Designed miniproteins, single chains, continued (4). Designs and how they scored, part 114

Each design is a single chain, and the fold is of that chain. pLDDT is the mean over its residues in the fold that is shown.

## One batch from the design tools (miniprotein)

Design m15957
Fold by ESMFold2-Fast:
Structure m15957 (fold): chain A 98 residues (1-98)
Amino acid sequence: MTNEDQLEHLRELMKRLLDEKTVKEVEELLKLLLEKGEEYAKEKFSPETWALLAAVAMLTASELSNGDIEANVKRLEENLGDNPELQAVLKEIRRLLA
């Protein structure tokens, strides 16, 4: 996949799960990540926004490979479970998927 194909797919997934304002914010963060690298994005954006981007990227990757979004959500919970900010983001994503 090209970076453009990944961005387009992620945008369509976000439109289904998130409101329009959040989609735009995540898109801008993802573009910065691709252009400037991960360290720059982590420095510029809050841990909550970074966690949301990571969760959406993982869900998108799952949909492209096998379509099992629920399995990827569970994996994210296992990996990020000890962080209350990340837990709040994952809880919101799970609510939107239900």
Scores: mean pLDDT 55

Design m15958
Fold by ESMFold2-Fast:
Structure m15958 (fold): chain A 71 residues (1-71)
Amino acid sequence: DVVEEARKLVEELKTATGEELLETAERLRQLFEDHPEELKEIAREIVRDALISSKLSEEMPDLLALLRELA
């Protein structure tokens, strides 16, 4: 279940730092590129989450841009 995997990665992003943050964000990016329609609601949830949006803005701005387009 792509939605379940994405939700798990979102929870991991809340506590991840350094290399773990980048690895988790890259896995999430691949899911959004492969399944944009199915994960559209999760993209909206991430964009609304101030903590996760802030982390992605710093470490993975390209992923945040993709999420904003999907939302």
Scores: mean pLDDT 82

Design m15959
Fold by ESMFold2-Fast:
Structure m15959 (fold): chain A 83 residues (1-83)
Amino acid sequence: SSVEEAVKEVLKEENRPEELELLLKLLKETSPDIEKQVEVATLAYMALNLESRSGSKDLPELLEELKSLSEKAAEILEEYLKK
């Protein structure tokens, strides 16, 4: 899909293979709803970049929004963020 291709290009350029695998799992969980896939991938990418920068005061809000779109996608991301 176009969303999957865009995710692959961005994360490969940034040399983030583990995060690429994560985002592909989130896209699979929200398939076939393309609009939901775009929203989930965007929120997850924001959350991952926020964690890499400093202590995540905005992370709870991003996770809550993600959960409202897909509870399973939020669980997958939360489990990844544990390790």
Scores: mean pLDDT 76

Design m15960
Fold by ESMFold2-Fast:
Structure m15960 (fold): chain A 77 residues (1-77)
Amino acid sequence: MELKKVDTFEKDGVTYEVYELTENGKLVAYIVLAYKDGKFVGSAIIEEGTQSPLLKEPAKSTKESAINETLVRIKER
């Protein structure tokens, strides 16, 4: 099992770190961690091939689904 940071971006004062979780060279999930002022404020984990149940419209990829779920969780505090 391996966790690899694949993206980092900032939006509305929040820093988002995007990670790929792989097992035996296969993608298993995307994990997104959100930080504000150096403090952890939220996360989402979406398994490869699935969609976030919090999204009214399906995302185009598992990575986008994990990012969009984290954004929803941050907006709801």
Scores: mean pLDDT 78

Design m15961
Fold by ESMFold2-Fast:
Structure m15961 (fold): chain A 98 residues (1-98)
Amino acid sequence: MAPTLAEVEALLEALARETDPARRLALLEELVEKLAGLVANADTSDADAVARLAGAAEGLRGLIDVMRAQGVEVPAAVLERAEAIAAEVDAIVARQAA
């Protein structure tokens, strides 16, 4: 089933509140996967959807930075995939603004 913005936003909140490193990594991997699915099916004509997608990408980057600052070892493949997805969101936002 296609993921929803509400599911991604709920995962961001769950990851922000989680203190167990293994669960944080599992939530991060799920968040990246759900966000990838949303980006693939993004309705770029919906300004509210694009704004929420941009907020989710910013939240993902911020949480990765916090996890890394706290000494959590995030696998390189997860970091690369997260950055690629966030960059695709940035491209969607830039296209809508043009």
Scores: mean pLDDT 81

Design m15962
Fold by ESMFold2-Fast:
Structure m15962 (fold): chain A 120 residues (1-120)
Amino acid sequence: SEIEKLLKEILELEKKEKEVVTDESLSVDEKLKKLQELRLEHLDKVNELYELLKKELSDEQLKKIKEVFDEATEKHREIESELIEALENNAPVEELEKLAQKHVDIVEEFIEKVLEIYKE
C-alpha cells in the first residue's frame, strides 16, 4: 500500500541520518546541512502520510493517529535538539551513533503504532 511505502521511506530517512552523523569524513557543518535536508524530507513524507490516513480512516481512528503523531513529533524534536547539540560540541562518534539509534527506535515505534491503528 502507499501508506506502507511511505512508512518504509520515513524509516529509511532516519537510517540515513545515522549514516550522516557517524560519517567521520564529513565536517560538522556538512553533517548539519545534510541533517536539515533529511529533516525537511521527513516532514514532507509525514505530512503526506497524514493526508492519506485522513482519506482512509474513521474519525475515531484519526483521533488515535493525532495522538501518535503529536507524541512522535515531541520525541523527534527532543532527539533532534540533542543530536544538533552533540554535533556542535564535537561529541565522539559513539555518542552520535547512540543518539541517532534512539531516533531510529522512536520512528520504528511510531510506524508500529500507525500500522496497528490503520489495520483496525
Scores: mean pLDDT 88

Design m15963
Fold by ESMFold2-Fast:
Structure m15963 (fold): chain A 61 residues (1-61)
Amino acid sequence: ASASMYEEDGKYVVRVESPAGTSVGYFETREQGELGLEIGRAMAEVADEQYAELQRERREG
């Protein structure tokens, strides 16, 4: 999974891509965007861990 932030029309856009799908957040300030990016990265990491666990379970039984 990946997370990125970019500026568009005076706003900060945070895009998170994972095997479960893509989510996009819009923020008015860079500080809010940075927080959104941090949360997005944490969520993507959890999603990757859950996907890996499901793959192990399917291989074991």
Scores: mean pLDDT 75

Design m15964
Fold by ESMFold2-Fast:
Order: sequence, then structure tokens, then C-alpha cells
Structure m15964 (fold): chain A 78 residues (1-78)
Amino acid sequence: SHMEEELARLRAQASRRGEEAQAALIAKDYVKAAELVLEMGRLLARYYELQGDKATAARVLKIAEEQAKMLLELARES
């Protein structure tokens, strides 16, 4: 179904953003890591929202936003 294709696409894109964020973190590029973590969180939030799990979508996005803020603060201190 179109829904299953969209869910698979979102999951795959989120996984790629997570891998890219890990690489950025290893390289100590905290600004890029923050951007990628936020993108991953938005993709995962949409994945859960499309399945009707609005509570998990909101929680995942909030966690990603908090992690991105911490990474940006680390970038300022580095």
C-alpha cells in the first residue's frame, strides 16, 4: 500500500540521518550532528503520526529537539 511504502521510506531516511549524525559526532562537527538529529526526529515523528501514535510522535520530536540543543551548546563550548 502507499502507506506501507511511505512508512518504509521514512524509516529508511531516519536511519540514514542517524548514521550521518553519528559520523558528524565522531568528527566533532556538533552543529551538523544537531541538524541531523533534528531531521531524524522529524522523520520519526512523521512515521508515528501516520500510524496514529501522536503521543509517541510528540515525545520523539521533543527528545530530538533537546538533544539538538545540547549538541549546539557543546559546539559553542568547543
Scores: mean pLDDT 90

Design m15965
Fold by ESMFold2-Fast:
Structure m15965 (fold): chain A 81 residues (1-81)
Amino acid sequence: SMEDLEAIAEFLRLVAKSLSSPEVRALALELVDAIRAGAPTEELLALIDRLQAALRAQESPAKAEQLVAALDGLKARLREM
């Protein structure tokens, strides 16, 4: 639902403030903006893939693993739409 997507967007916005990499933070905020703008599913999936790659490359392994798993859940949900 749009309410669930907004809750995810707000969660990602708050998480972005705790990210150490400016590039990862920018990607997280770009995803938040895209979700709120109602971007096409294909665009959202591409942004999530880029964010997951950046998380794995630039954040601590434990933090990256937790957030990547949360984003995999979002990808599964978007593919069901």
Scores: mean pLDDT 82

Design m15966
Fold by ESMFold2-Fast:
Formats: sequence, structure tokens, C-alpha cells
Structure m15966 (fold): chain A 84 residues (1-84)
Amino acid sequence: SRLEELLERIRRAAEKAEEWAKNNDMEGISEELKQGLEEFKNIKTEEERRELRVIGVAARTAFYKGAEEGVRRALELLEKLLNE
């Protein structure tokens, strides 16, 4: 589904953020996160938001140890956009 693909993009962005931060490539991090967040802003239905939460719980369980800081930042930005 679209929500599964958006979460996978956020996960990949978080993994790239960890890698690019080690290499001082901050431009690539910003671009990937910006694209993912823009798509999340267009989620309008409560059903889609519930699906996102379920997938988010699964993603956190799987991804936290590998890309913890990147995932946290991506989730904080998503929360900000969804609440605006």
C-alpha cells in the first residue's frame, strides 16, 4: 500500500541518514527526508493514519537498533507535519 511504501522510504532515509552523517553528506539526507514528509502530509483519512500507526510500530521494532537517530528525526518531522 502507499502507507507501507512511505514507511519503507522513511526507514531507508533513516538508514541513509546514518551512513551520510558518517560521510558528512548532509544534502542527500535532507532531500530524501523532504520527499517522504511531503507525501505523508497528503494523508487525509483516519483509516490511512491508523494503517500508518500499525506499520510504524512494526518499523520501530525492526529498525531502531540499526538507524535509531535517523528514525527518531524522521518520526519527529512526520509528527510535526501531521499536526500542522
Scores: mean pLDDT 57

Design m15967
Fold by ESMFold2-Fast:
Structure m15967 (fold): chain A 71 residues (1-71)
Amino acid sequence: MEGKVYELSPEEQERLEELNRRIAELEAEFEANRDTDPEKAREAFEEMMRLGVEEVELAVKAVVRGKEEEK
């Protein structure tokens, strides 16, 4: 939002798309089971959060790569 541009490699972009698709499927499972099967809903939510962390890590790597020296 503050004028930053993120560079993702084709492999990172493909992984991000895969994560987004899986998260969407898990979100659908959560919504489908929220009212009828709270345990299944919880499992879907936990997995969705775990994949969400991976998405954030991927985005952070793209930002850091533009500013930091390699380690």
Scores: mean pLDDT 72

Design m15968
Fold by ESMFold2-Fast:
Structure m15968 (fold): chain A 97 residues (1-97)
Amino acid sequence: MAEEIRQMLDGLLEREPDAHELDAEAQALKEALIQALVEAAQVAEKLGLTDEQLREIRDKLLNTPSSQEGEKLAKEYGVTTRQLQALGMLADLREAA
């Protein structure tokens, strides 16, 4: 995921040599991602979720192709669908560390 985003940004930089404007937009996207991960960490702490449970959420999301099933899973954990997705991303980040 991170490498695909980087590849897309590199492609845009090659087309448009206005690096200053694109750097500001890239920084905004990175900041939004960091904020989502921080929110996910706070939600995980509030719900008492372990790293193993975060991985289970990630695996369930990967096996949940429909938005409707994603909403059901989010309700099961008492979170929003956006928070559920961020929890899955947090699992990836902690697994990489």
Scores: mean pLDDT 69

Design m15969
Fold by ESMFold2-Fast:
Formats: C-alpha cells, structure tokens, sequence
Structure m15969 (fold): chain A 82 residues (1-82)
C-alpha cells in the first residue's frame, strides 16, 4: 500500500538522520567534530542520493536533510578553511 511505502520512506529518512546525528555527537564528545563531519560528508551525500533515487517521493525531505545536515556543515567548514 502507498501508506506502508510512505511509512518506510519516512523510517529510512529518520534512521539516516539519527545515524548522522549520533556520529556527529560522538565526534563532538571526542573533540573531533570537524574531522568527523568532513569524513561523513561523501558518505551522507551518497546515502541521501541513493535514498532519493529509490524513493523519489522522499526527494524534498532528503534535500532538506542535505541543506541542514553534516554535508552542508562540512562544505561550509572546507570553504572557511580554504
């Protein structure tokens, strides 16, 4: 059913966001937040792209995650450090 598919998409998006947040928090706790964010950037972008491709209806949600997630933070960090 469409409802079940939407629930699955939401669950996958939420799980990805939670995993990213957890890894960034661990990096913050260990004092390597910036290194963790930079290392996660390609992985997060690839995972979000795959999620959007598998579930096109999730694209707006995935784009929002990219805009406010570690990928954006890592990109902003690299730009500032250049």
Amino acid sequence: SEAARRAEVEARAAALQAEVDARLEEGRKNGDFYETAKELMPEVVAAQRELAEAFPEARPRVEAMVATGPAKFAADYEKAMA
Scores: mean pLDDT 69

Design m15970
Fold by ESMFold2-Fast:
Structure m15970 (fold): chain A 76 residues (1-76)
Amino acid sequence: MEERYKELVLAIIEGDTSKEPELFELIVREARRLVDEPEEVIEEGARQAVEAVLKLREALEAGEPEAIKAYEELKK
């Protein structure tokens, strides 16, 4: 799971935004296994997570130091 999540996040950050639906689906699927929350709550959490990845991509394009640090940590 973590390896696939990392792969999708890195792909999106590196320019393959076509992986956004796949990342959303993975988060929803794994959240349903771990938490007893309504689907709407799980889907909202997944949307926020995908949005955070897109914001990280924008920050990396802008050369923000905090975003670069987060990206380097993610690659480990």
Scores: mean pLDDT 78

Design m15971
Fold by ESMFold2-Fast:
Structure m15971 (fold): chain A 82 residues (1-82)
Amino acid sequence: SAAAREALEQQLLDASQQVSVLITKLEANPNDQEIQQQLQAAVEQLKNLLKEAEKAGARPELLKYAKEVIEKAEKLLKEAKE
């Protein structure tokens, strides 16, 4: 339904924004293991939500934004561990 798709779109946007906030926190302290763990968990949740949103036909702009913040987070997490 349109209402279910809109709810998933809002959840996707909220989750993407939460990942973005955690990226900013980790950039401020790259060696913070607690923030690294929180960001990793948030990225995994966002990836699951992204799959659901893609199946529901969510707006391409929201899918693109989610993918961009996932890529930024994964790059930052990789750099923090290396």
Scores: mean pLDDT 88

Design m15972
Fold by ESMFold2-Fast:
Structure m15972 (fold): chain A 77 residues (1-77)
Amino acid sequence: SPELDALIDAVLEPLRRLLREPSPDTAALLEEARALFRALPAEHRPAVLNAIQSLLDAAEDSKNQEVLDFLRSLLAE
């Protein structure tokens, strides 16, 4: 679904960027991502959770522990 893909990208694209490059805005971007995640319709939540798990698996070698811990925290909600 194009709408579901757009929701996944809205939550995850800032996180993908943070995993590639450090940012002074990390804390604010993580809080925005959490708010978007919590605002997701229940029917789209499983697909977004699967996308988060895939990103976490792909980023396991990342040294950005703050973003990795954040992704794990979303999976625990």
Scores: mean pLDDT 84

Design m15973
Fold by ESMFold2-Fast:
Structure m15973 (fold): chain A 92 residues (1-92)
Amino acid sequence: MEELSEEARELIDEYAALLKEAAKARKAADPATARALIDRLEELFQDASEELLREYEARMLELLLGIPKEEALKMTEEERNELIAEYAEKLK
């Protein structure tokens, strides 16, 4: 498997921390900060392989839901997206 760069891991960790804090506080994440982090992640992953995108999704699931990386990597893209979407719903 291709590994996430240090910069990508740091951005993913920062974004996940933002979402977790928002969920814990029962408020929406700061839109400007969330958008800036998403834009930076999209820039880093614009030419990424499917394997790198899988690593990104697996990292997000581990940080947000505590799902082990090995388990997350066995999931389909649809299953990973559903779990991330369910977490996002908790930020309402």
Scores: mean pLDDT 67

Design m15974
Fold by ESMFold2-Fast:
Structure m15974 (fold): chain A 96 residues (1-96)
Amino acid sequence: MTKQEVQDKADRLLKEAEENLERVKKAYEDGIAKGLTPEQIKALEYLKKAVEKSLENARKYAQKALDGDYPEGLKKAEEYVRQSKALADAAEKIAA
């Protein structure tokens, strides 16, 4: 990959992870508005923290890719973005 292709892919991955965090935040707010149980709200808080950690790790590995280790950095960033999506999907199901 060219350096520009690495930057473009890193930017898209981080944008997706940030969008997944916003999805979990919305699910949490929707859950409170719907009057979900304390146990369900606690599960949503856990998922929000897990997505925040996935985003932090995605940023770390995206930076590693930009610093020259682009094959491994991008691969791990993609894995954390996929995790953030799965966690956001789970949060939306709880809030449904």
Scores: mean pLDDT 88

Design m15975
Fold by ESMFold2-Fast:
Structure m15975 (fold): chain A 98 residues (1-98)
Amino acid sequence: AKPAPVTGVVVADFSTDEQAEALEEALRRLMAELGGTGVSRLGRKVLAVFQSDTEEEVLAALERMAALALEFGANVRIYLLKPGEPLELVREYRLEQS
């Protein structure tokens, strides 16, 4: 049987819908380049999902997507879902709040 893929999720949060819409378009272009599984927007949140057979490939793609989201001024969370394991928060990038 084909092994279950490793799934990575990037969640980008913005203060405005306009910033989220701009990132959604940029992420759709990046995902086309990476062969990713999908990008969606929920108001001020943008979600990108990438799957591969290896955790290393997934993390590399997620870090590229996170870097792009950070350029757009997002707070970013990276999650991994590995076969047989619970959803894991592996990285969080937050804009400094004083």
Scores: mean pLDDT 79

Design m15976
Fold by ESMFold2-Fast:
Structure m15976 (fold): chain A 106 residues (1-106)
Amino acid sequence: MLSKEEALRRLREAIERLAANPDLFDAVMKALTTPASQLTPEERARVEEAMDTFVELMQALADLSGGDWEGARAVARELAEKGTPEQQEAISRALEVWDAARALAA
């Protein structure tokens, strides 16, 4: 696992990236509901960028919570309460995407 300071730094970077690029949420949601064969090369590239950012976000949250996904969600919720409106929206959207992805995997 990363140190707590390193995990917090990566988490902040991932949240800031998502807040600056809200289209990444739309790209991931489109990928979850659309067959890969129907995506353009540009859409696929954006989905890959979005997925990389979401993996970084969730890995940092997992490291901060000791690898527990429920604990990761609790950390994300606490950060949303203390963050800027843009960070709160980014965190809320990230959790929505992950809940949708997990529902599709079940």
Scores: mean pLDDT 72

Design m15977
Fold by ESMFold2-Fast:
Structure m15977 (fold): chain A 74 residues (1-74)
Amino acid sequence: MEAERAARLAALDEAVAAGGRVATPAQVEEIARYAGLSEEEKAALLEKGLPIDLAVLDEIDPALAARLRAAEAA
């Protein structure tokens, strides 16, 4: 479980490093649930803005990319 969280965070970090559109509050909420982030960590991401390249994320972690696309559509 810990190793899976580390892998999910690494995939997210790579997508953020690629640069992209700033994640919506709904997408940040979904990231927090998927990666097991605290309320404080989620609030910090919302305050800073989290740029994510969804195409890069889809190649690295398609499950997370699908969750973020669904959150945007909701």
Scores: mean pLDDT 75

Design m15978
Fold by ESMFold2-Fast:
Order: C-alpha cells, then sequence, then structure tokens
Structure m15978 (fold): chain A 76 residues (1-76)
C-alpha cells in the first residue's frame, strides 16, 4: 500500500510503536478500503500537517500520535 508507505516515511522519526499506531489509525478509518486515491492522499496530507505542527509545538511522540489519531477520526 503506497499510502501506508508514505505514512511510515512521514513518521520515520517517531518510535516504531508510535508509527504502528499511526498506521493502525489510518487503516482503521471506517471506509479506508473504499476511499479513492485522492481521499487517501488527503489522509496522508492530514497526517503530514498534524505531525509537522505537533512536532514544531514540542509535543512528545505519544502526544503527536494522539493528535494524528484525533485528526484521522475526522475522516471516518
Amino acid sequence: DPFVAELRRITADLSPEAQARVEAAARGLTSWDSLSPFEREVAVALVAITYGLAKAAGLSDEQIVEEIERALRLLS
């Protein structure tokens, strides 16, 4: 899945456990398998933006994952 690979690339600086939680949250979207390629791009962009802002704010890996999980829930 190229979108999951992109999520791992964006979150490469996070712990392996944190990366796995982001992947699980994205795959746990209510309609992930029915999302268009464009909607999956939107999910990846949302993760990238949320990660960038949370990291710039000095949040911990745990807090960054919590914010990403919250953002992805808006797409479900």
Scores: mean pLDDT 77

Design m15979
Fold by ESMFold2-Fast:
Structure m15979 (fold): chain A 86 residues (1-86)
Amino acid sequence: KEKLEEKKARLKELYDELRELFRQLKNASKEEILQAIADLLRAIGLLLDFELLLNSGLPEEELLEKGDEAIKELEEDIKRLRELLK
């Protein structure tokens, strides 16, 4: 299941990137900080959910789809946070 391990690794990379970007937040508004916290908590949830899905016995095609959905969400969160840091 190399493809599933690749998606898991990608999710971890994205989470680590989001966490580092959050750490770099300066001069952000209270509202922007709260949104960034919400995005980080959601990223943690996506990682944990995917770990649980990997152990669920679901078909590989469904797991790959769920992994792609989670990756897309994290990439969007990272894009928003990067724009905030500009």
Scores: mean pLDDT 75

Design m15980
Fold by ESMFold2-Fast:
Structure m15980 (fold): chain A 68 residues (1-68)
Amino acid sequence: SDLNQAAKAGQYDEATKLLRKAKSLEEVEEALVILAKQNSSAADKALTYAVLKFGEDKVKKVLKKAGV
């Protein structure tokens, strides 16, 4: 997906824009895992947007299930 590619490439502004367009958490789960594994302040900003959009508990469950 375009979102997963943006996350892998460190294109955090594009990743945030694509997260904004996503309709469900399920569409973005892989990208959230990619962002979390990068351990970067810029990646954390994109993750914060996902938390605000989908909810902290739901995002944390996705990351925990993936071992992050």
Scores: mean pLDDT 82

Design m15981
Fold by ESMFold2-Fast:
Structure m15981 (fold): chain A 55 residues (1-55)
Amino acid sequence: MNAGSVEEIEELAKKALEAGAITEEQAKSAIDAARTGNPAAQGTAKYELEKAIEE
């Protein structure tokens, strides 16, 4: 993941959810943050999802 685009965050959220690393509520929250168009919120969502998958 290079850009932290909405699509990348949505894919990360799905992968983390399928891996059992996050809850459905966390996945929905991350996707919602991505869709706000706020770069800081998108960066945070991406970071949290990547961290959850790697743990």
Scores: mean pLDDT 74

Design m15982
Fold by ESMFold2-Fast:
Structure m15982 (fold): chain A 67 residues (1-67)
Amino acid sequence: AAAEAALAAAEARGQAAMNMSEEEQLEVFRRLAKLEGISEEEAEEILKNSKTYSEALNLITDRGLAR
């Protein structure tokens, strides 16, 4: 449980700025989803089904391309 959270944070730092908190990463994720034309409802579904921030970002990009 705690190990998964730590791994997700490490992956997110690899993709985003080193100084970003988990809360800030979630806000950036929702904003990126909106810019890709994905609704907040779809963004929440992607986040729910993703185990890492990096995976969620990849799913957002994939969904945007599939439009």
Scores: mean pLDDT 66

Design m15983
Fold by ESMFold2-Fast:
Formats: structure tokens, C-alpha cells, sequence
Structure m15983 (fold): chain A 78 residues (1-78)
């Protein structure tokens, strides 16, 4: 099963810094892809808003633990 997640990264003032869409077969795979995107784009201090295919949204800090939890939550809504 393939899951799609939209990620928007914001600074502390609420300004959009970056946006990307990821597809993965598992929550762990999606979280790792998002973390790689964060590291490649210098977004380690950003606040992330994740949106699943169902339209469900959640917030995550750019850490593997928070991203796995957030993606798992979104996949549970599918």
C-alpha cells in the first residue's frame, strides 16, 4: 500500500520555507524521507505541518521520533 503525505515547513513567524510531497509504503519509510528532506534543506529548526491523503493534518518537530509518530497517526486515518 502506498501513502502520500504533503509536508509544509514554517519558521517561528509562520512563514512558509519549503513544501514537498512524499510517497511511501510505510510510516517509517515516509518519516525517513521527510527527515532527509529536512536535513538536505536546512530545516532542522522549522515547524512541520503534515497532511495525509484523507486531508488529516498534524504537526511535527523535525526529529525521527516525532515524524514517525506523526506519519503513523496520518496512516491510521486511511
Amino acid sequence: MTYTIEVRAYDSQGRLLAEATFTADSAEAAARQILAFVRENGLEDARLVLTGASGARTHAAPTLEDLVAAVTFLFSQE
Scores: mean pLDDT 82

Design m15984
Fold by ESMFold2-Fast:
Structure m15984 (fold): chain A 95 residues (1-95)
Amino acid sequence: STLDKTIELLKKIKEILKQGRQALENGDIDTYRKLRKEFYKLVDELYKVSDPEVQQKIEEVVGTYLRDRALYGLSGLADVEDKTVDRIDKLIKEL
């Protein structure tokens, strides 16, 4: 189902965020940049495959954390990654 695809993509996004958080913690900026690029591709796919009602729920629960990342410097990104993972877990439980 479309919902199953949405949940699968949310789980993939969460995994990429966890890997990115670990790369930031280790100072591995090259790995972080690769994961960041993959993150944006997965977020674009998430919005394309999700039904309008599910898109609204994504936006309400986690949308700011998925889109507004360009507003954060590297020092703030670790907190944003962690918060985004928590909001994705909440969204999956509500779907």
Scores: mean pLDDT 79

Design m15985
Fold by ESMFold2-Fast:
Structure m15985 (fold): chain A 107 residues (1-107)
Amino acid sequence: MLDKETMESVEKWIEELYKKGELTEEQRKLFLEEPIGALFAVQFALGLASEEAQKEILKKEKDEKTRKAMEYGIELGKKRGPFEELSEKEEKALVENLLKLIEEWKE
């Protein structure tokens, strides 16, 4: 499970995308219920997605809803950069935190 601070950041980002009309209501609800999907979107959009780490997470997830959220996250990440306005320092910090979280989760 994601730590509270990371979950709050993900939820805020999802709500902002929804307000901008970039997510459907169904996608918004799915990402809020399954935040890992939004994390996949961030990693892919920043070009920092480890395919090995993503495949390991997908293999571990037996829940179809969670898997669907991850798939939607990957597709969102491919279409858009969720944080294209981030500074290099903010991008690096986000990447390091997300990679650490994913590595800790799969181990």
Scores: mean pLDDT 64

Design m15986
Fold by ESMFold2-Fast:
Structure m15986 (fold): chain A 94 residues (1-94)
Amino acid sequence: SPGQNNVDRANDRMDDVMSRARNTMDDDSYTTVAGVINDLQTDLNNNKDSDPSTLRQIFSQQSQIVIDTLNSLGQTDLASQVQNNRSIITDQIN
């Protein structure tokens, strides 16, 4: 479905972020980051059949939490990657 395709594309990009986070930070920091990304993925899955504007709003809001969390942990390069993903995914959600 279109909603499933939108969720799958967002999940793929966020899984890449989680993979990089696992390799760059300690287990406690990774657990925190994985938690906020899991919250993002859960919210997208719960709203996959919603209109595209709702999906864009959810992704935008939840990805900002991920960005803020990464910045608080000094992970500025990963935060920049999520900011780029936020722009790309938001534009791709139709």
Scores: mean pLDDT 84

Design m15987
Fold by ESMFold2-Fast:
Structure m15987 (fold): chain A 75 residues (1-75)
Amino acid sequence: DRKIKFGEKVFLEIVKWIEEKGVKLTEEAKDELGKEIQKLIEDPSKTEEELLEFTKEKLEKFYKEGKVEPVSRLS
């Protein structure tokens, strides 16, 4: 299933980005990203590489715009 496979890869990319930056997206930014990713997954002309590139660019934009919050640290 293309939708499941693409969703899993996008999720892994987001997890990797969170680990590298030490921040997570706000709920508003998560909702926006989810809607945009869903639209791209529904487009049969889009490749997995294009979807991942879009995800990375959108995450960096959210980071630059301050639509992030710190990840809770366990002591």
Scores: mean pLDDT 76

Design m15988
Fold by ESMFold2-Fast:
Structure m15988 (fold): chain A 78 residues (1-78)
Amino acid sequence: GPTITLTLIRPDGTVEVVTVDSLEAAIAAINEYIRWVLTHEEDPLLATGRVLSGIGAILDLEALVAADPDGEFHITVR
């Protein structure tokens, strides 16, 4: 399976680094990040940008893992 390292940057400036061994776990982590942003980011434009960044990361990971199911991937969401 893939090795996926996510760097998740929250609106308060905190950084979370998560390494997972499946696409499903990576998507779950990004979805939790999106949920956190929607409840804590007060600026609608910044919230929109971070949500779109998260969605883009999911789409990129789906394509990357489909092309190389055993690949190593590093993605930043901010």
Scores: mean pLDDT 86

Design m15989
Fold by ESMFold2-Fast:
Structure m15989 (fold): chain A 69 residues (1-69)
Amino acid sequence: MYRIEVELPADFPKEPLIELVREFGGEVIEYDDSKNRIIFAVPPERVLELVKAIRERFPEASITVSAYE
């Protein structure tokens, strides 16, 4: 699994992002409402496609990707 951290602008809705990640087989690990940051576990084969989709639909989002070792 890969860990993907997505930080959205303040007060931006999280639900469209969560649904997009679920469509790619990802699952929510953690929320940080104060920073509007969501952490996801994503299958390795879906990471590249998902990152591209997030950048296209949420151009203001900050994305950090790391592998679980």
Scores: mean pLDDT 80

Design m15990
Fold by ESMFold2-Fast:
Structure m15990 (fold): chain A 98 residues (1-98)
Amino acid sequence: EEAEKLIEEAEKLLRQAKTYLENGDLVKAIDYLREAVRKAGEAADIAKDNPELQERVKKLLREIIGLASEVANKSKDLDLQIEAAVIEIYAATLLTSL
């Protein structure tokens, strides 16, 4: 129930992050990715005993990793590159724990 809501919210944030990335707003893309990974992490903790929701969280985490990597590759700002790397590491750590 709450895990499903968090997953849906993370999916919306991920779509917004992708739109900002496509428009060249890397700062907004990172802000939305950070919120998305936070909600995905909360959903992962709640959904531990639900295989269907765990698979949805894993898909979200893989997509977050991909977009964060894309921000890091496109950014000429070291602080944004570091923030993107932190999001990638956190998402990968969550994915490994599922």
Scores: mean pLDDT 87

